# Designs tried in a protein design run: designed miniproteins, single chains. Part 59

Each design is a single chain, and the fold is of that chain. pLDDT is the mean over its residues in the fold that is shown.

## One batch from the design tools (miniprotein)

Design m2167
Fold by ESMFold2-Fast:
Structure m2167 (fold): chain A 56 residues (1-56)
Amino acid sequence: MEKKKEEAEKIARHALESVREARRNGSDSASALGTTKDGASSLLVSEAARKRVAEE
């Protein structure tokens, strides 16, 4: 029952690592994260993530 928690943590950690690497290379964190400032984008991102999880 904790394997799903491990998976979620792994994904979160991987996202953090990607952001850190982008900063080291002088890239924009926003470019790695995507657009979530509108609020509507956060819904799209969440929907896409849920769709990908269901697809896999």
Scores: mean pLDDT 55

Design m2168
Fold by ESMFold2-Fast:
Structure m2168 (fold): chain A 93 residues (1-93)
Amino acid sequence: MREVPEKDIKVGDKAEEGSAFYELAKAIFGDSLDPKTRVNILQENLGVEVDGIAGPKTVKALEEFAGVPVTGVIDREAREKIIEKADKGELLK
């Protein structure tokens, strides 16, 4: 049993190793793609600007995709819902 530190995705998170935004993209797409490419694909599929940063529009789009309230923060529950929906193919076109 090893709890990963629960990092909320917040406005300003970048596509960098150890950021919550990077970890979310990795959980959705796995290790098969370049880390920045994974984040870019995530933003493209959400219909937001592809800049590799968890800006206000990216965070809002993730919350709307997860079906959670728009608060500007993606908590653990929202991340789990995003991953589940992406795994079902709901994120991919």
Scores: mean pLDDT 70

Design m2169
Fold by ESMFold2-Fast:
Structure m2169 (fold): chain A 59 residues (1-59)
Amino acid sequence: MDEVDRLVDRGEEAFDRGDFRTAGDLVADALALDPDHPRAKAFADRLGRAIDDRLRRSS
């Protein structure tokens, strides 16, 4: 029922498709609504790590 949970779920779906831009936009919206939400913060960290790993491999 939490709107933040729905945004995180949609972000994870985008991430699974490799759409990191959409995933980033959705998690940013989730954190704008609740910056202390555990799932949103965990997903933001996971997304950031995935982007960092990709950048290291694409140097």
Scores: mean pLDDT 80

Design m2171
Fold by ESMFold2-Fast:
Structure m2171 (fold): chain A 78 residues (1-78)
Amino acid sequence: MLSKEEAREALESFRRDFEGLREAVEAGEVSREDAIQGLERGLEGLDKLKEAVEDEELLKEIEELKKEIEEEIERLKA
């Protein structure tokens, strides 16, 4: 299991990557298809992080970020 500090840092990294990818799509720097692939990789990474975390607050934050990413994938597919 990751320490709470390591898990927090990993979660913050995933959040930054998500925000950066969204901005890159809006700027026309990344295609919707490439963005979807990147977001799907993010979901896989968050699932692995979730398995390594026991803290209830962190688990909730991971689930909230996963939901945001899933909603963005659906938006990009529409």
Scores: mean pLDDT 84

Design m2172
Fold by ESMFold2-Fast:
Structure m2172 (fold): chain A 60 residues (1-60)
Amino acid sequence: VEELRQRINELLEELSKTDPEKAAEARKKIQDVLRQLAAEGKTLEEMYREALKVVEEIKK
């Protein structure tokens, strides 16, 4: 879980340097996704794995 969180933070920092608006958008979408997956009973690892995909998609 901590490794996934670290990776997400690294990607958000990189995105913030190139496009701070997209970085803010990614943070909001991550929060929305985490809330949805938590409601579905997903594990923290699964939740952060999906959040990582969201950041990667927005970056590209």
Scores: mean pLDDT 78

Design m2173
Fold by ESMFold2-Fast:
Structure m2173 (fold): chain A 95 residues (1-95)
Amino acid sequence: TAEEGARAGREGAAAGAAAGDTAAARGGLAAARGAELAAAAGDEAAARAAEGGARTALRGARNAEDGAASAAGAVAGIGAAVEGGLAAGVPAAPA
């Protein structure tokens, strides 16, 4: 769910902060923001994208050296997914 995505993103931020990895923490916060936006829109596709972003942010927190790149990718993916879901409004599901 979108709320689970938001929670995962916040956990990513907490893990990044605990590890002292600012880039990973920022990625986690951005993922949580994306999940909150998806929840507000009620868009299940966007919510899943936000959850994916949150998971990527968590992996970034664990790998400090590559955390910034992973977090940036997650942020970009969330933004694109939210816009796509809102603009199209289509349920999709691919195969």
Scores: mean pLDDT 58

Design m2174
Fold by ESMFold2-Fast:
Structure m2174 (fold): chain A 68 residues (1-68)
Amino acid sequence: SLLDKALEELEKIAKEAKETGDYEAAIKRVEELLEKYLAETTDPATAAAIETYSRIFLDELRKAKEEA
């Protein structure tokens, strides 16, 4: 599903950010991922889920950036 694909990409982005320390690039990638999947998603429930998970990842990445 689109949600499963989005979650897999979000987890990959977060893992790479932790390994490289490049939180700015990771934040940009999550924002680009959110725009991409919302453009492709016609189901409001799936769109809301992708947005919710993307916001959680963005908050964690921004927090990690501030603590670095």
Scores: mean pLDDT 82

Design m2175
Fold by ESMFold2-Fast:
Structure m2175 (fold): chain A 60 residues (1-60)
Amino acid sequence: VKFSPEELKKIIDADGDGNFDDSSIEALKEFQKALGLKEDGVLDKETVEALKKAIEESNA
């Protein structure tokens, strides 16, 4: 399953803006589950690095 670049950017933008609602947390957990990461809804270093790589590859 592939995530859209827009959904990935929304998660990162929400964290930067501080507007992290229930929908963003749910999307983050789904992303973590898809990549085999810990499904905790927390932006850990590994989760952040995976998000950045996914966005970069999608825009390339």
Scores: mean pLDDT 67

Design m2176
Fold by ESMFold2-Fast:
Structure m2176 (fold): chain A 62 residues (1-62)
Amino acid sequence: PIILARVIKDYEAKSPEELSLKKGEEVEVLEILDGEWVYAKNLKTGEEGIVPKSVLELLSVK
């Protein structure tokens, strides 16, 4: 299923593995990881990386 989420808080990547996000952007959740992280793709930039679950709001699942 395709999982879409909205960024509810700005996040600045602290490592090359992390994804920088701005509030109001939309991401596709590609994988839910253990702990507090998800692997996501920024739909505006096409960049992929890990991001804290706490900065995302789930929009739809298909």
Scores: mean pLDDT 80

Design m2177
Fold by ESMFold2-Fast:
Structure m2177 (fold): chain A 89 residues (1-89)
Amino acid sequence: MTEEELTEKLLEAGKIILENKDLSSEEIKKILEEKGLTDVADFLLERTGGDREKMLQVAALILEDEELIQKLLNATPEQIEAIRKNINV
């Protein structure tokens, strides 16, 4: 998967998550899988630790800040943890 393809899928997943914010994380994951976004669903679950509130916050930030997606994709594991901690303020 290219960086551009993953960025586009993350933006689409962010929109779906926010549109379905009243659903459980399990139901949201099912919708993402039906849209062919399984890899992105797994990526978001890994970065948020499965926390629904953190997933919604990340989705909102993805839609506001495309640069955050690029940082997440190009980051070392240590940098990803630093970004994750900043999101979880």
Scores: mean pLDDT 67

Design m2178
Fold by ESMFold2-Fast:
Structure m2178 (fold): chain A 75 residues (1-75)
Amino acid sequence: SEKERIEAELGRLLYEYSLLKRTHAIDPELREKLDKAIREALEAFNDPNATVEQLREAVEKVRKALDEARKAIEK
């Protein structure tokens, strides 16, 4: 289902973040921003009343925060 695809995407982003943390030092402010986005996404998935649109928005915030952290690591 659509929800399952969004959940799988969040899982991939969490895995990528885990790898990034193991291989690179991340700016503390960017880490806090990403950790907050992840927390909000997990809270959305724990809400039985959350819409697919809300889940997509939450996961997109995680993707953007992860992209920002990656760009900050690039020379």
Scores: mean pLDDT 85

Design m2179
Fold by ESMFold2-Fast:
Order: structure tokens, then sequence, then C-alpha cells
Structure m2179 (fold): chain A 73 residues (1-73)
């Protein structure tokens, strides 16, 4: 449903924002890096569910996840 899609998209946004916050304010903390990796992996799973219904949102979210993952490598 449209409501379920909206909730999933909101959850992806929250997960990405939390990962961004951890990496920005705790860049040298291994525990924060591990939590950021977990959040980004959860976001990736939701993005795959969203992709067939909203490919434009999924592409934008994937790029944001990739950008944050580069900070972890």
Amino acid sequence: SELELTVKKARVTVLISEAWFLLKYHPDDPAAQAEARRLLEEARKLIEEIKPHDPEFAEKAEKQVEELERQLA
C-alpha cells in the first residue's frame, strides 16, 4: 500500500541520517563505525523492497548509502 511504502521510505531516511550522525560526530569510534555499518545494511535491505515501487527514491538512497560506506572502508 502507499502508506506501507511511505513508512519504509521514512525508515530508510532515519537509518541513513543516524549513520551520517555517527560518522560525522564519532569518526574515530570503532563502536560507532560498527553501528553505522549495521544501519546502512538495514537501509540497503529496505531499499531493495522499495526499488520496484519507487526506483527514483531507491537510486537516491543507494547513492547516500554508498557515500557513507566510503567513509567506513
Scores: mean pLDDT 89

Design m2180
Fold by ESMFold2-Fast:
Structure m2180 (fold): chain A 54 residues (1-54)
Amino acid sequence: MRAEAEALTAQGRKALAAGNYEEAAKLFQQALELDPDYEEAKALLQAAQAKLKQ
């Protein structure tokens, strides 16, 4: 679970760097489904969602 959540979070970070905020948010959400207490994924999801809110 944790290793898979970390892999999804790493993919989300790459999506953020590429400007793909919607994909990044989706990947971070999937990471949290695997590990709901993963603080890093929570913070990154909030950041990605902030970029999408307009």
Scores: mean pLDDT 80

Design m2181
Fold by ESMFold2-Fast:
Structure m2181 (fold): chain A 92 residues (1-92)
Amino acid sequence: SGLEEGRRLLAEASAAIEAGDFERAREAALEAARLLAPDNPLRTAALVGAGEAAYRLGEYEEAARLAEEALRLDPSNERARALLEMARAAAA
């Protein structure tokens, strides 16, 4: 199912972050986000993970966009809010 594949891709993204492979982490997290339903909290986690990886790649505009998308799904997400603030500061 899309949920099972999304969970697998989130695990791959986490492993890629630990390995310092931020490009692979971003790709896996973005694919997970596409497979997960908007009402699934894992989709918000996937968008935040992709944005954090984008931030580490120096892609601050993409990081901000992904954080904003995560906040549209879950306005209370502290990770997404912190990522948005950091990405905007770095882009300035």
Scores: mean pLDDT 89

Design m2182
Fold by ESMFold2-Fast:
Structure m2182 (fold): chain A 42 residues (1-42)
Amino acid sequence: MENLTEEEKKRIEEVRKKAGNPFLDISPETLARLEAEGAAAA
């Protein structure tokens, strides 16, 4: 879980843009949770 996929990078950038914080720390654990929520919404 150290290699980020293109989709994971895109999600991180979208979250940072939405939050207005380019220094937002997103751990792999947080990414997994965001992806699970995104999948539930999609």
Scores: mean pLDDT 65

Design m2183
Fold by ESMFold2-Fast:
Structure m2183 (fold): chain A 80 residues (1-80)
Amino acid sequence: NLTIEKALNDKSTIGNLVLLVEEDGSLKDYFSKKPVKISSLAGKEVSILYPKENLKDLAVEKAQELINNGATVLSIRPMP
């Protein structure tokens, strides 16, 4: 998927909403720490952070789920 590949290779673009992937596959707002529903993100430009390397594949799965629900995923990156 070219969209996912571009998001994984983007080192500079950050979406207006930054999401953190949890180990159970849930998403939360990185700054507010509040849970976020995938269905609420249609039309939103998002970036996804994964806290550990072993969660990178899970972050990619969540990115695809977000795209399928109408969100735009701009980048998928390790948590700083």
Scores: mean pLDDT 82

Design m2184
Fold by ESMFold2-Fast:
Structure m2184 (fold): chain A 84 residues (1-84)
Amino acid sequence: MVEELIEKAKELEKKGDYKGAGEQYLKAGELYYKQGRYEEAAEYFRKAARLYEKAEDTKENREKALEADINEGLALIKVGLEKL
């Protein structure tokens, strides 16, 4: 399922649908996070945030970029905690 989200995100990004691509990457990051795959989660949350920042400057897109940035930070904290 995560591979399907990533493929859809890449397709949307190539078409210039940055909001749509960001949404798919955000979902991929959430799925990796739930699986305990925090490094992959952080990577896809970062991609989502950048895409929402490239999208039209709306309140919704700014809030989604911030949400993705926060989730990236949380995933990176988990990565650090597992390494000690």
Scores: mean pLDDT 85

Design m2185
Fold by ESMFold2-Fast:
Structure m2185 (fold): chain A 66 residues (1-66)
Amino acid sequence: EKEELLRRAEELLKRAEEYKAEAEKYLAEAETKEGEERREAVLKAIAAELAAIGDEFEAELLLERA
């Protein structure tokens, strides 16, 4: 039981790191873009960051219950 919760938390944290990498990529793209293309890249970066935060939050809840 506890090991399973820790395993799931680890998987969520790994996915959160992947989302953070996506956000960094979109932010880098935004710096090379202008106007609406820049705005779209920034919005994609924000969406990826929010997904990472969600996964980190769920992982923390699992770790607390472990």
Scores: mean pLDDT 84

Design m2186
Fold by ESMFold2-Fast:
Structure m2186 (fold): chain A 75 residues (1-75)
Amino acid sequence: GPSAEEAAAALAGKDPEEAGRALAELAGVPEEAGRGVVYGSAAAGAVDPATGSPTGPRGAATVARAAAEVGAAES
């Protein structure tokens, strides 16, 4: 799965739909799965729902782990 740094870079400066698409591409999962990770992480306070950006290093790590778990489930 992606590192916390890779997840943060994929989400930086994107709206939630673009962030979800970038994260899905990075993790090798469908766009809907990546979008689900972004919105799920936002509900947990790990991502700003308006921008898709991680809420600091802990937020980035949470997104990276969620993306890896979804990637394992989809693969």
Scores: mean pLDDT 71

Design m2187
Fold by ESMFold2-Fast:
Structure m2187 (fold): chain A 100 residues (1-100)
Amino acid sequence: AETVTLTVEPNVPSQKTVTLSDGETVTIGAFAELGSETVKIYVLDSDGNLLAELEVKAGETGSVTFTSKSGKTYKVTATVSGGVATETNPLTVTVTVSEV
């Protein structure tokens, strides 16, 4: 399993690239609006196509599955820090990608 940490400043997308077990590369992104307690997490393939998305509330954990270009299924688990997205309090999202 691959794990990435994203720092989410309000109204600024945060993204990191992950290489999967099949050799495919995906982009894990997170976005929150100013004053929001909810973070949108999304997975893009190497061509920028949306594979999966979910919304996770601050302090909570959520998960979604996606299928890579090779046909393998992966689970994305995202845990969001507590609080509200502000300019002085960015949210932290820890994302784990694992083969199902």
Scores: mean pLDDT 85

Design m2188
Fold by ESMFold2-Fast:
Structure m2188 (fold): chain A 76 residues (1-76)
Amino acid sequence: SERLRAEMEVGALILAAATLIVLAKKYGASEEELEEAVRLAEEALRLARENNLPKDLIEAAEELLREARELLEEKR
């Protein structure tokens, strides 16, 4: 099913973005790595909304996007 595929893809994007954000907070990150975290979180949020995925996934993607943007703004 397309929804199951979207849920798996969104889950993978969330995990990737969350991992980058955690590592960035602990060890620091380049602007490019933070831009990648923003990209992954934005894609996760877009796919979650387009496929009407559960609220928890949408909220997780929104939270990661906010954190990634904050870290990127601090780097600039």
Scores: mean pLDDT 88

Design m2189
Fold by ESMFold2-Fast:
Structure m2189 (fold): chain A 103 residues (1-103)
Amino acid sequence: SMETIERLKKEIDKLIEKLTQEVKELMRKNAPSQEIIDLFKKALEELSKILEELKKLADPATFRAVLMEVSVRVHEVIQLIKDDKVREEIEALFAKMIQKVVG
């Protein structure tokens, strides 16, 4: 239903906002690369589950629009990472998640 789609969109928004704040905090503290990678692994796994549910419920145009917005927002968070190797690893994790969700 549209109500369920709106709820899932809000859940996605909260997850990305939380990820953004946690990444900024880890970057500010000069946290170990593995901690940043582990944070993204957990967040991307949670995001994947929400996107898979959205894909089942939304029409293709609505799903594509949300996926595009999510991709832009997540890439903006990834670009906060200054270490090129860590960023590349996280970009690869994100690409793998998108491939899994899209099929």
Scores: mean pLDDT 89

Design m2190
Fold by ESMFold2-Fast:
Structure m2190 (fold): chain A 72 residues (1-72)
Amino acid sequence: MKKKKEEEEKKKQEEAVKKLDELSLNGKPVTELSEEELKLVNEWLKKSKPEEIKKRAEEIREEIQKKVEEKK
């Protein structure tokens, strides 16, 4: 990993995940993402530790549920 660019890389990954969430909220399920979007998710998963992925995924799921409920 590049320590110098780690913060910027984190923001890029968070933004990619946010876009994936927006796609799901727009009626497009995460499982039906485009090839490019799937590559972004796959790259993020490869770089993250399993424990970190689990924690991040839990927070993202909670945020998605909150937004879905609020939008209703």
Scores: mean pLDDT 56

Design m2191
Fold by ESMFold2-Fast:
Structure m2191 (fold): chain A 72 residues (1-72)
Amino acid sequence: SLASREEIEKVRKEAIEKAQTEEVAVVSRQLPDGSTLHTVAIRDGDKIIVTSVQLGPDGTVVGIETEEVPVK
């Protein structure tokens, strides 16, 4: 749980950083608990919209998080 949360934060930060330059970034990673994380970051004007979807080993949605961060 805690380890997966730390990995989610790392993936989120990576996607945000890529979106600063690329405007759209997709980062996918398998987590230690066997779930998969898909994070999409889209630059929209002066903000980046970040959406993370965590899928369980069976493909069931475990969690969805969306946030907005300012463009640097």
Scores: mean pLDDT 80

Design m2192
Fold by ESMFold2-Fast:
Structure m2192 (fold): chain A 74 residues (1-74)
Amino acid sequence: ALPPLSPEQQAFLDAVRQAVDAVNEIEKLIREGKSKEEIEKFLDQKLAEQTDPLAAGLTRALADVLIWEEERRK
């Protein structure tokens, strides 16, 4: 059985899950052919909803990389 998570471990995993969820939605928008402007508006909304600085930082960093990669494909 998996050991119970400490509050610190749970907070870290929650931050990672928030970032992964946001990144998955951004990848979906890219796959659907949404514009950079639409993707950036979605990112701004997600960052406004995230209260955890770690989750916000991870989301921003990963989203910036995905947006940059898509711009290079144009």
Scores: mean pLDDT 77

Design m2193
Fold by ESMFold2-Fast:
Structure m2193 (fold): chain A 79 residues (1-79)
Amino acid sequence: MARAEAEAAARAALENAERSFTAPEEQRAPLEAASDLWLMVASLLDPELAAKTAEELAKLFEEKGREELAEHYRKVAEK
């Protein structure tokens, strides 16, 4: 079922984002890229779930001072 796969992808996006906050600087970009990739997969399967996940990602990155990524995910959530 596509929704279950979308939920798994959304969860992976959030988990990779959370890992990026505690990772060394050299590992941060790959984890941020993995988070974005999984959000893209979720958006192909369930756009509504992906939009909600993007809102959560925007809030997490804003709380961590990653304003460029927070703004990116706010824009994704609006689409």
Scores: mean pLDDT 80

Design m2194
Fold by ESMFold2-Fast:
Formats: sequence, structure tokens, C-alpha cells
Structure m2194 (fold): chain A 66 residues (1-66)
Amino acid sequence: GAMEEARRREAAEGAARGAAYYVLGKEPESVRVLEATDTRVVAEVVVDGKKLLVEIDLATGEITVR
């Protein structure tokens, strides 16, 4: 339902923000969730004016920043 989708999106945004902070040591200026599933999160983050792609594999815990 709409509430479950909203909660999933909020959780994905939080996960992407946390992953960016963990990998880069800085709080992102913005986070845009591109994909949120039970196994994967993909988000565009802005850190120090640079756009970076954050991919999180929720099954393995692997974080990739590009």
C-alpha cells in the first residue's frame, strides 16, 4: 500500500545517506533514491557539490560509490 511504499522509500533514503557518510566521512547535501527493493538500494547523492551514485546490496552489505 501507499504507506508501505513511503516507508520503503524513507528507509532507502536513510540507508543511502548513512552509506555515503560511512564511505566518504561527510553528510551528503542531497539524496535521491533511484531504486529501492528488498535486496538493493541505488541513490544519487551530492557531496561537496559532486554527484555520486551509491549502490547498496542489502543481501551482502556491499556498498559501492561511483
Scores: mean pLDDT 81

Design m2195
Fold by ESMFold2-Fast:
Structure m2195 (fold): chain A 60 residues (1-60)
Amino acid sequence: AEADYKAGGRAFVAGRYDEAIELFRNALKKDPTNPQAKEALVGVLLAAGREDEAERVRAE
């Protein structure tokens, strides 16, 4: 949860979008009610040009 969220943020800043996506996905799986992890995942997907995936995450 928190550790995965922080690790995801570090990966995103480093430009490691695939790693950031996996870490934010793991944070959201551990705490599905965490709106910050969900928003962070949507944000990194949009930054990576994966708009369709970002829309699906929002719909989940």
Scores: mean pLDDT 78

Design m2196
Fold by ESMFold2-Fast:
Structure m2196 (fold): chain A 80 residues (1-80)
Amino acid sequence: SIEEELKKLKRELAILEAVKAVLEAAIDFLKELLAKETDPEKKAQLEAELKALEEERKEVEERIKELEEKIKELEEKLKE
């Protein structure tokens, strides 16, 4: 059923949106730490951690877009 598949995809989307929110909170926290850090070695470590989280956020955003497009396709098909 299209309706069953749509419910499944919407649940997956909600999980990914929650993951994205957690990543954004962690990124914001690291940015605050980085802004206050004066030790060059610790600053470099925080910059590396920030870059890793920003890359992970980008991957999650790409997966969200793919799910949103699939949901849109199924919703349009359901309206037919």
Scores: mean pLDDT 88

Design m2197
Fold by ESMFold2-Fast:
Parts: sequence; C-alpha cells; structure tokens
Structure m2197 (fold): chain A 62 residues (1-62)
Amino acid sequence: IVVTKDPKEHAERVGRLLVRVGALEPEEAEEIQKKLEEALSRGSQQEIDQVHVEIEKLARER
C-alpha cells in the first residue's frame, strides 16, 4: 500500500479491509475509521499507535 496524502482515504481503506477480512464488524470499523482519520489529520503518532492497539484487541476477541 502506497502512502496517500489524504488521511480520510487511508482510514477508509483500512476500515474496508478490516471488514472484508472479518476482523471487525461494520460498526466497529466505522468507529476505528473515524479515530484513525483524526489521528492521521493531527499527525499524532501516539494516537495512531492507540488506534492500532484497539484494532488488534478487537480482532483478537473473535
């Protein structure tokens, strides 16, 4: 996956992928997508890392 200049597009792609592979439900993916878009828009590595941890926790609970 190439780096995109659009945080929204990147967050949408991640959300769609997680639903497609069965890692998250659509509602969970929508929430993660919002958080990731905000973190990327702010350029906060800490917030981005927190979103990744949340994704891993949700995926592992299945």
Scores: mean pLDDT 74

Design m2199
Fold by ESMFold2-Fast:
Structure m2199 (fold): chain A 55 residues (1-55)
Amino acid sequence: SFVTQARTLLDWYRELGASKEFLDRLEEALKKLEAGEITEDEFFEEVKKLVEEAS
């Protein structure tokens, strides 16, 4: 499922040494996705924003 892929992405960023702030915000977006509060597209927009802010 997309949620499983999103969890794998979170684990991958954790292994890469992403900051606590990045991981916490990504986990919050994932929780909203799991709850149906945001769409898959909105989740990807948040990931893109977090990556751009971390660069």
Scores: mean pLDDT 81

Design m2201
Fold by ESMFold2-Fast:
Structure m2201 (fold): chain A 76 residues (1-76)
Amino acid sequence: LTPEQEEEVEEALLLIEYSIAKKYNDPQALIDVAKRAYERGKKELAKEIYETAVSIAEQNGDEEALERAKKLLEEI
């Protein structure tokens, strides 16, 4: 793969994983996807996914994931 093709594939995979994590209301999976998006330089996408993780963690009563997502969101 060329660097451009590799970036396109990685972005597609991130979006697929984001969709799956949202479907299953999995805040931990959302945090992992957002962290990977941030590491790939996709700051806006990472911020969106972290915000989604905060919302879902709050709905689930998952205090650990909620605190983790909020801290990571502030680092962006």
Scores: mean pLDDT 83

Design m2202
Fold by ESMFold2-Fast:
Structure m2202 (fold): chain A 60 residues (1-60)
Amino acid sequence: SARRREELERLRRELAREIAEKLDEIAKEFVEMLTREGRLTEKGYQMLTPEEQELVEKVR
């Protein structure tokens, strides 16, 4: 039914958002760890998002 389809689509959107947020958090924690350990390569830094690069500069 249309109602069941709308409910499933809403749940899929909510789940996708939660997954994206958790992946972003994990990526930030990993970048911070690599920066603190001095293991972040120049190529790795260039592949980061601007927000992640700003995090690296704050940790350095």
Scores: mean pLDDT 79

Design m2203
Fold by ESMFold2-Fast:
Structure m2203 (fold): chain A 82 residues (1-82)
Amino acid sequence: SVTDNLQTMYDDTMDSIDSTTSYVNQYISDPQSQSQINQIINDTRGRLQQDRDAGTQQGQQNMIQTITDFNVQIHDIMVSSV
C-alpha cells in the first residue's frame, strides 16, 4: 500500500539521517557547517513525518523529492567542509 511504502521510505531515510548526524559530529569541525546541516536535518525530519502521515500518493511523491533535496543539500555542504 501507499502507507506501507511511505513507512519504509521514512524508516530508511531516518536511518540515513542518523548516519549523517554521526558523521557531522565526527568529521565536520566547522560550527557554521554543523549548524547548517543540523537545520537541514531538523527541517527534513519534519517534512518526512508530514509526508508519511499524509498517507497519500502525493505524499509519496513529496517524500521522494524531500529525500532528493536533502541528499543534494547535505552533499554540497559536506564537499565544501572537507
Scores: mean pLDDT 78

Design m2204
Fold by ESMFold2-Fast:
Parts: sequence; structure tokens; C-alpha cells
Structure m2204 (fold): chain A 59 residues (1-59)
Amino acid sequence: SSSMEKKLKEQREVNELVAEALREIGNLIDAELEGDEEKIKEYEEKIKKLLKEIKEKLK
């Protein structure tokens, strides 16, 4: 496969992770508005993991 194919695949993977992180941020906001402390913690942990994966893909 060409260098362009590799870059396109990596960009698609990053785009998917970013979209997932945005969904989890929305879930966190909803949990904060509801005052659900357990859900707040759960979504914060999910977002941190997704941001770490995005950072690793962008290296």
C-alpha cells in the first residue's frame, strides 16, 4: 500500500476517536446537569482514555 493509503487510514482512525470523544463529552455534560457523580467519573475516565489514544495516533 502507498504512503497516502496509510495516512488516510490513520486520519480515519483519528476522526473516529475524535467523534467518540465528542459523544462522551456530551454524555459528561448531561451527567453533570443531572448531578450523577458516578456517571461523571465514568465519562471523565472514558474521555481521558480516548484523548490518550488520539495523542498516541498523532505522534
Scores: mean pLDDT 85

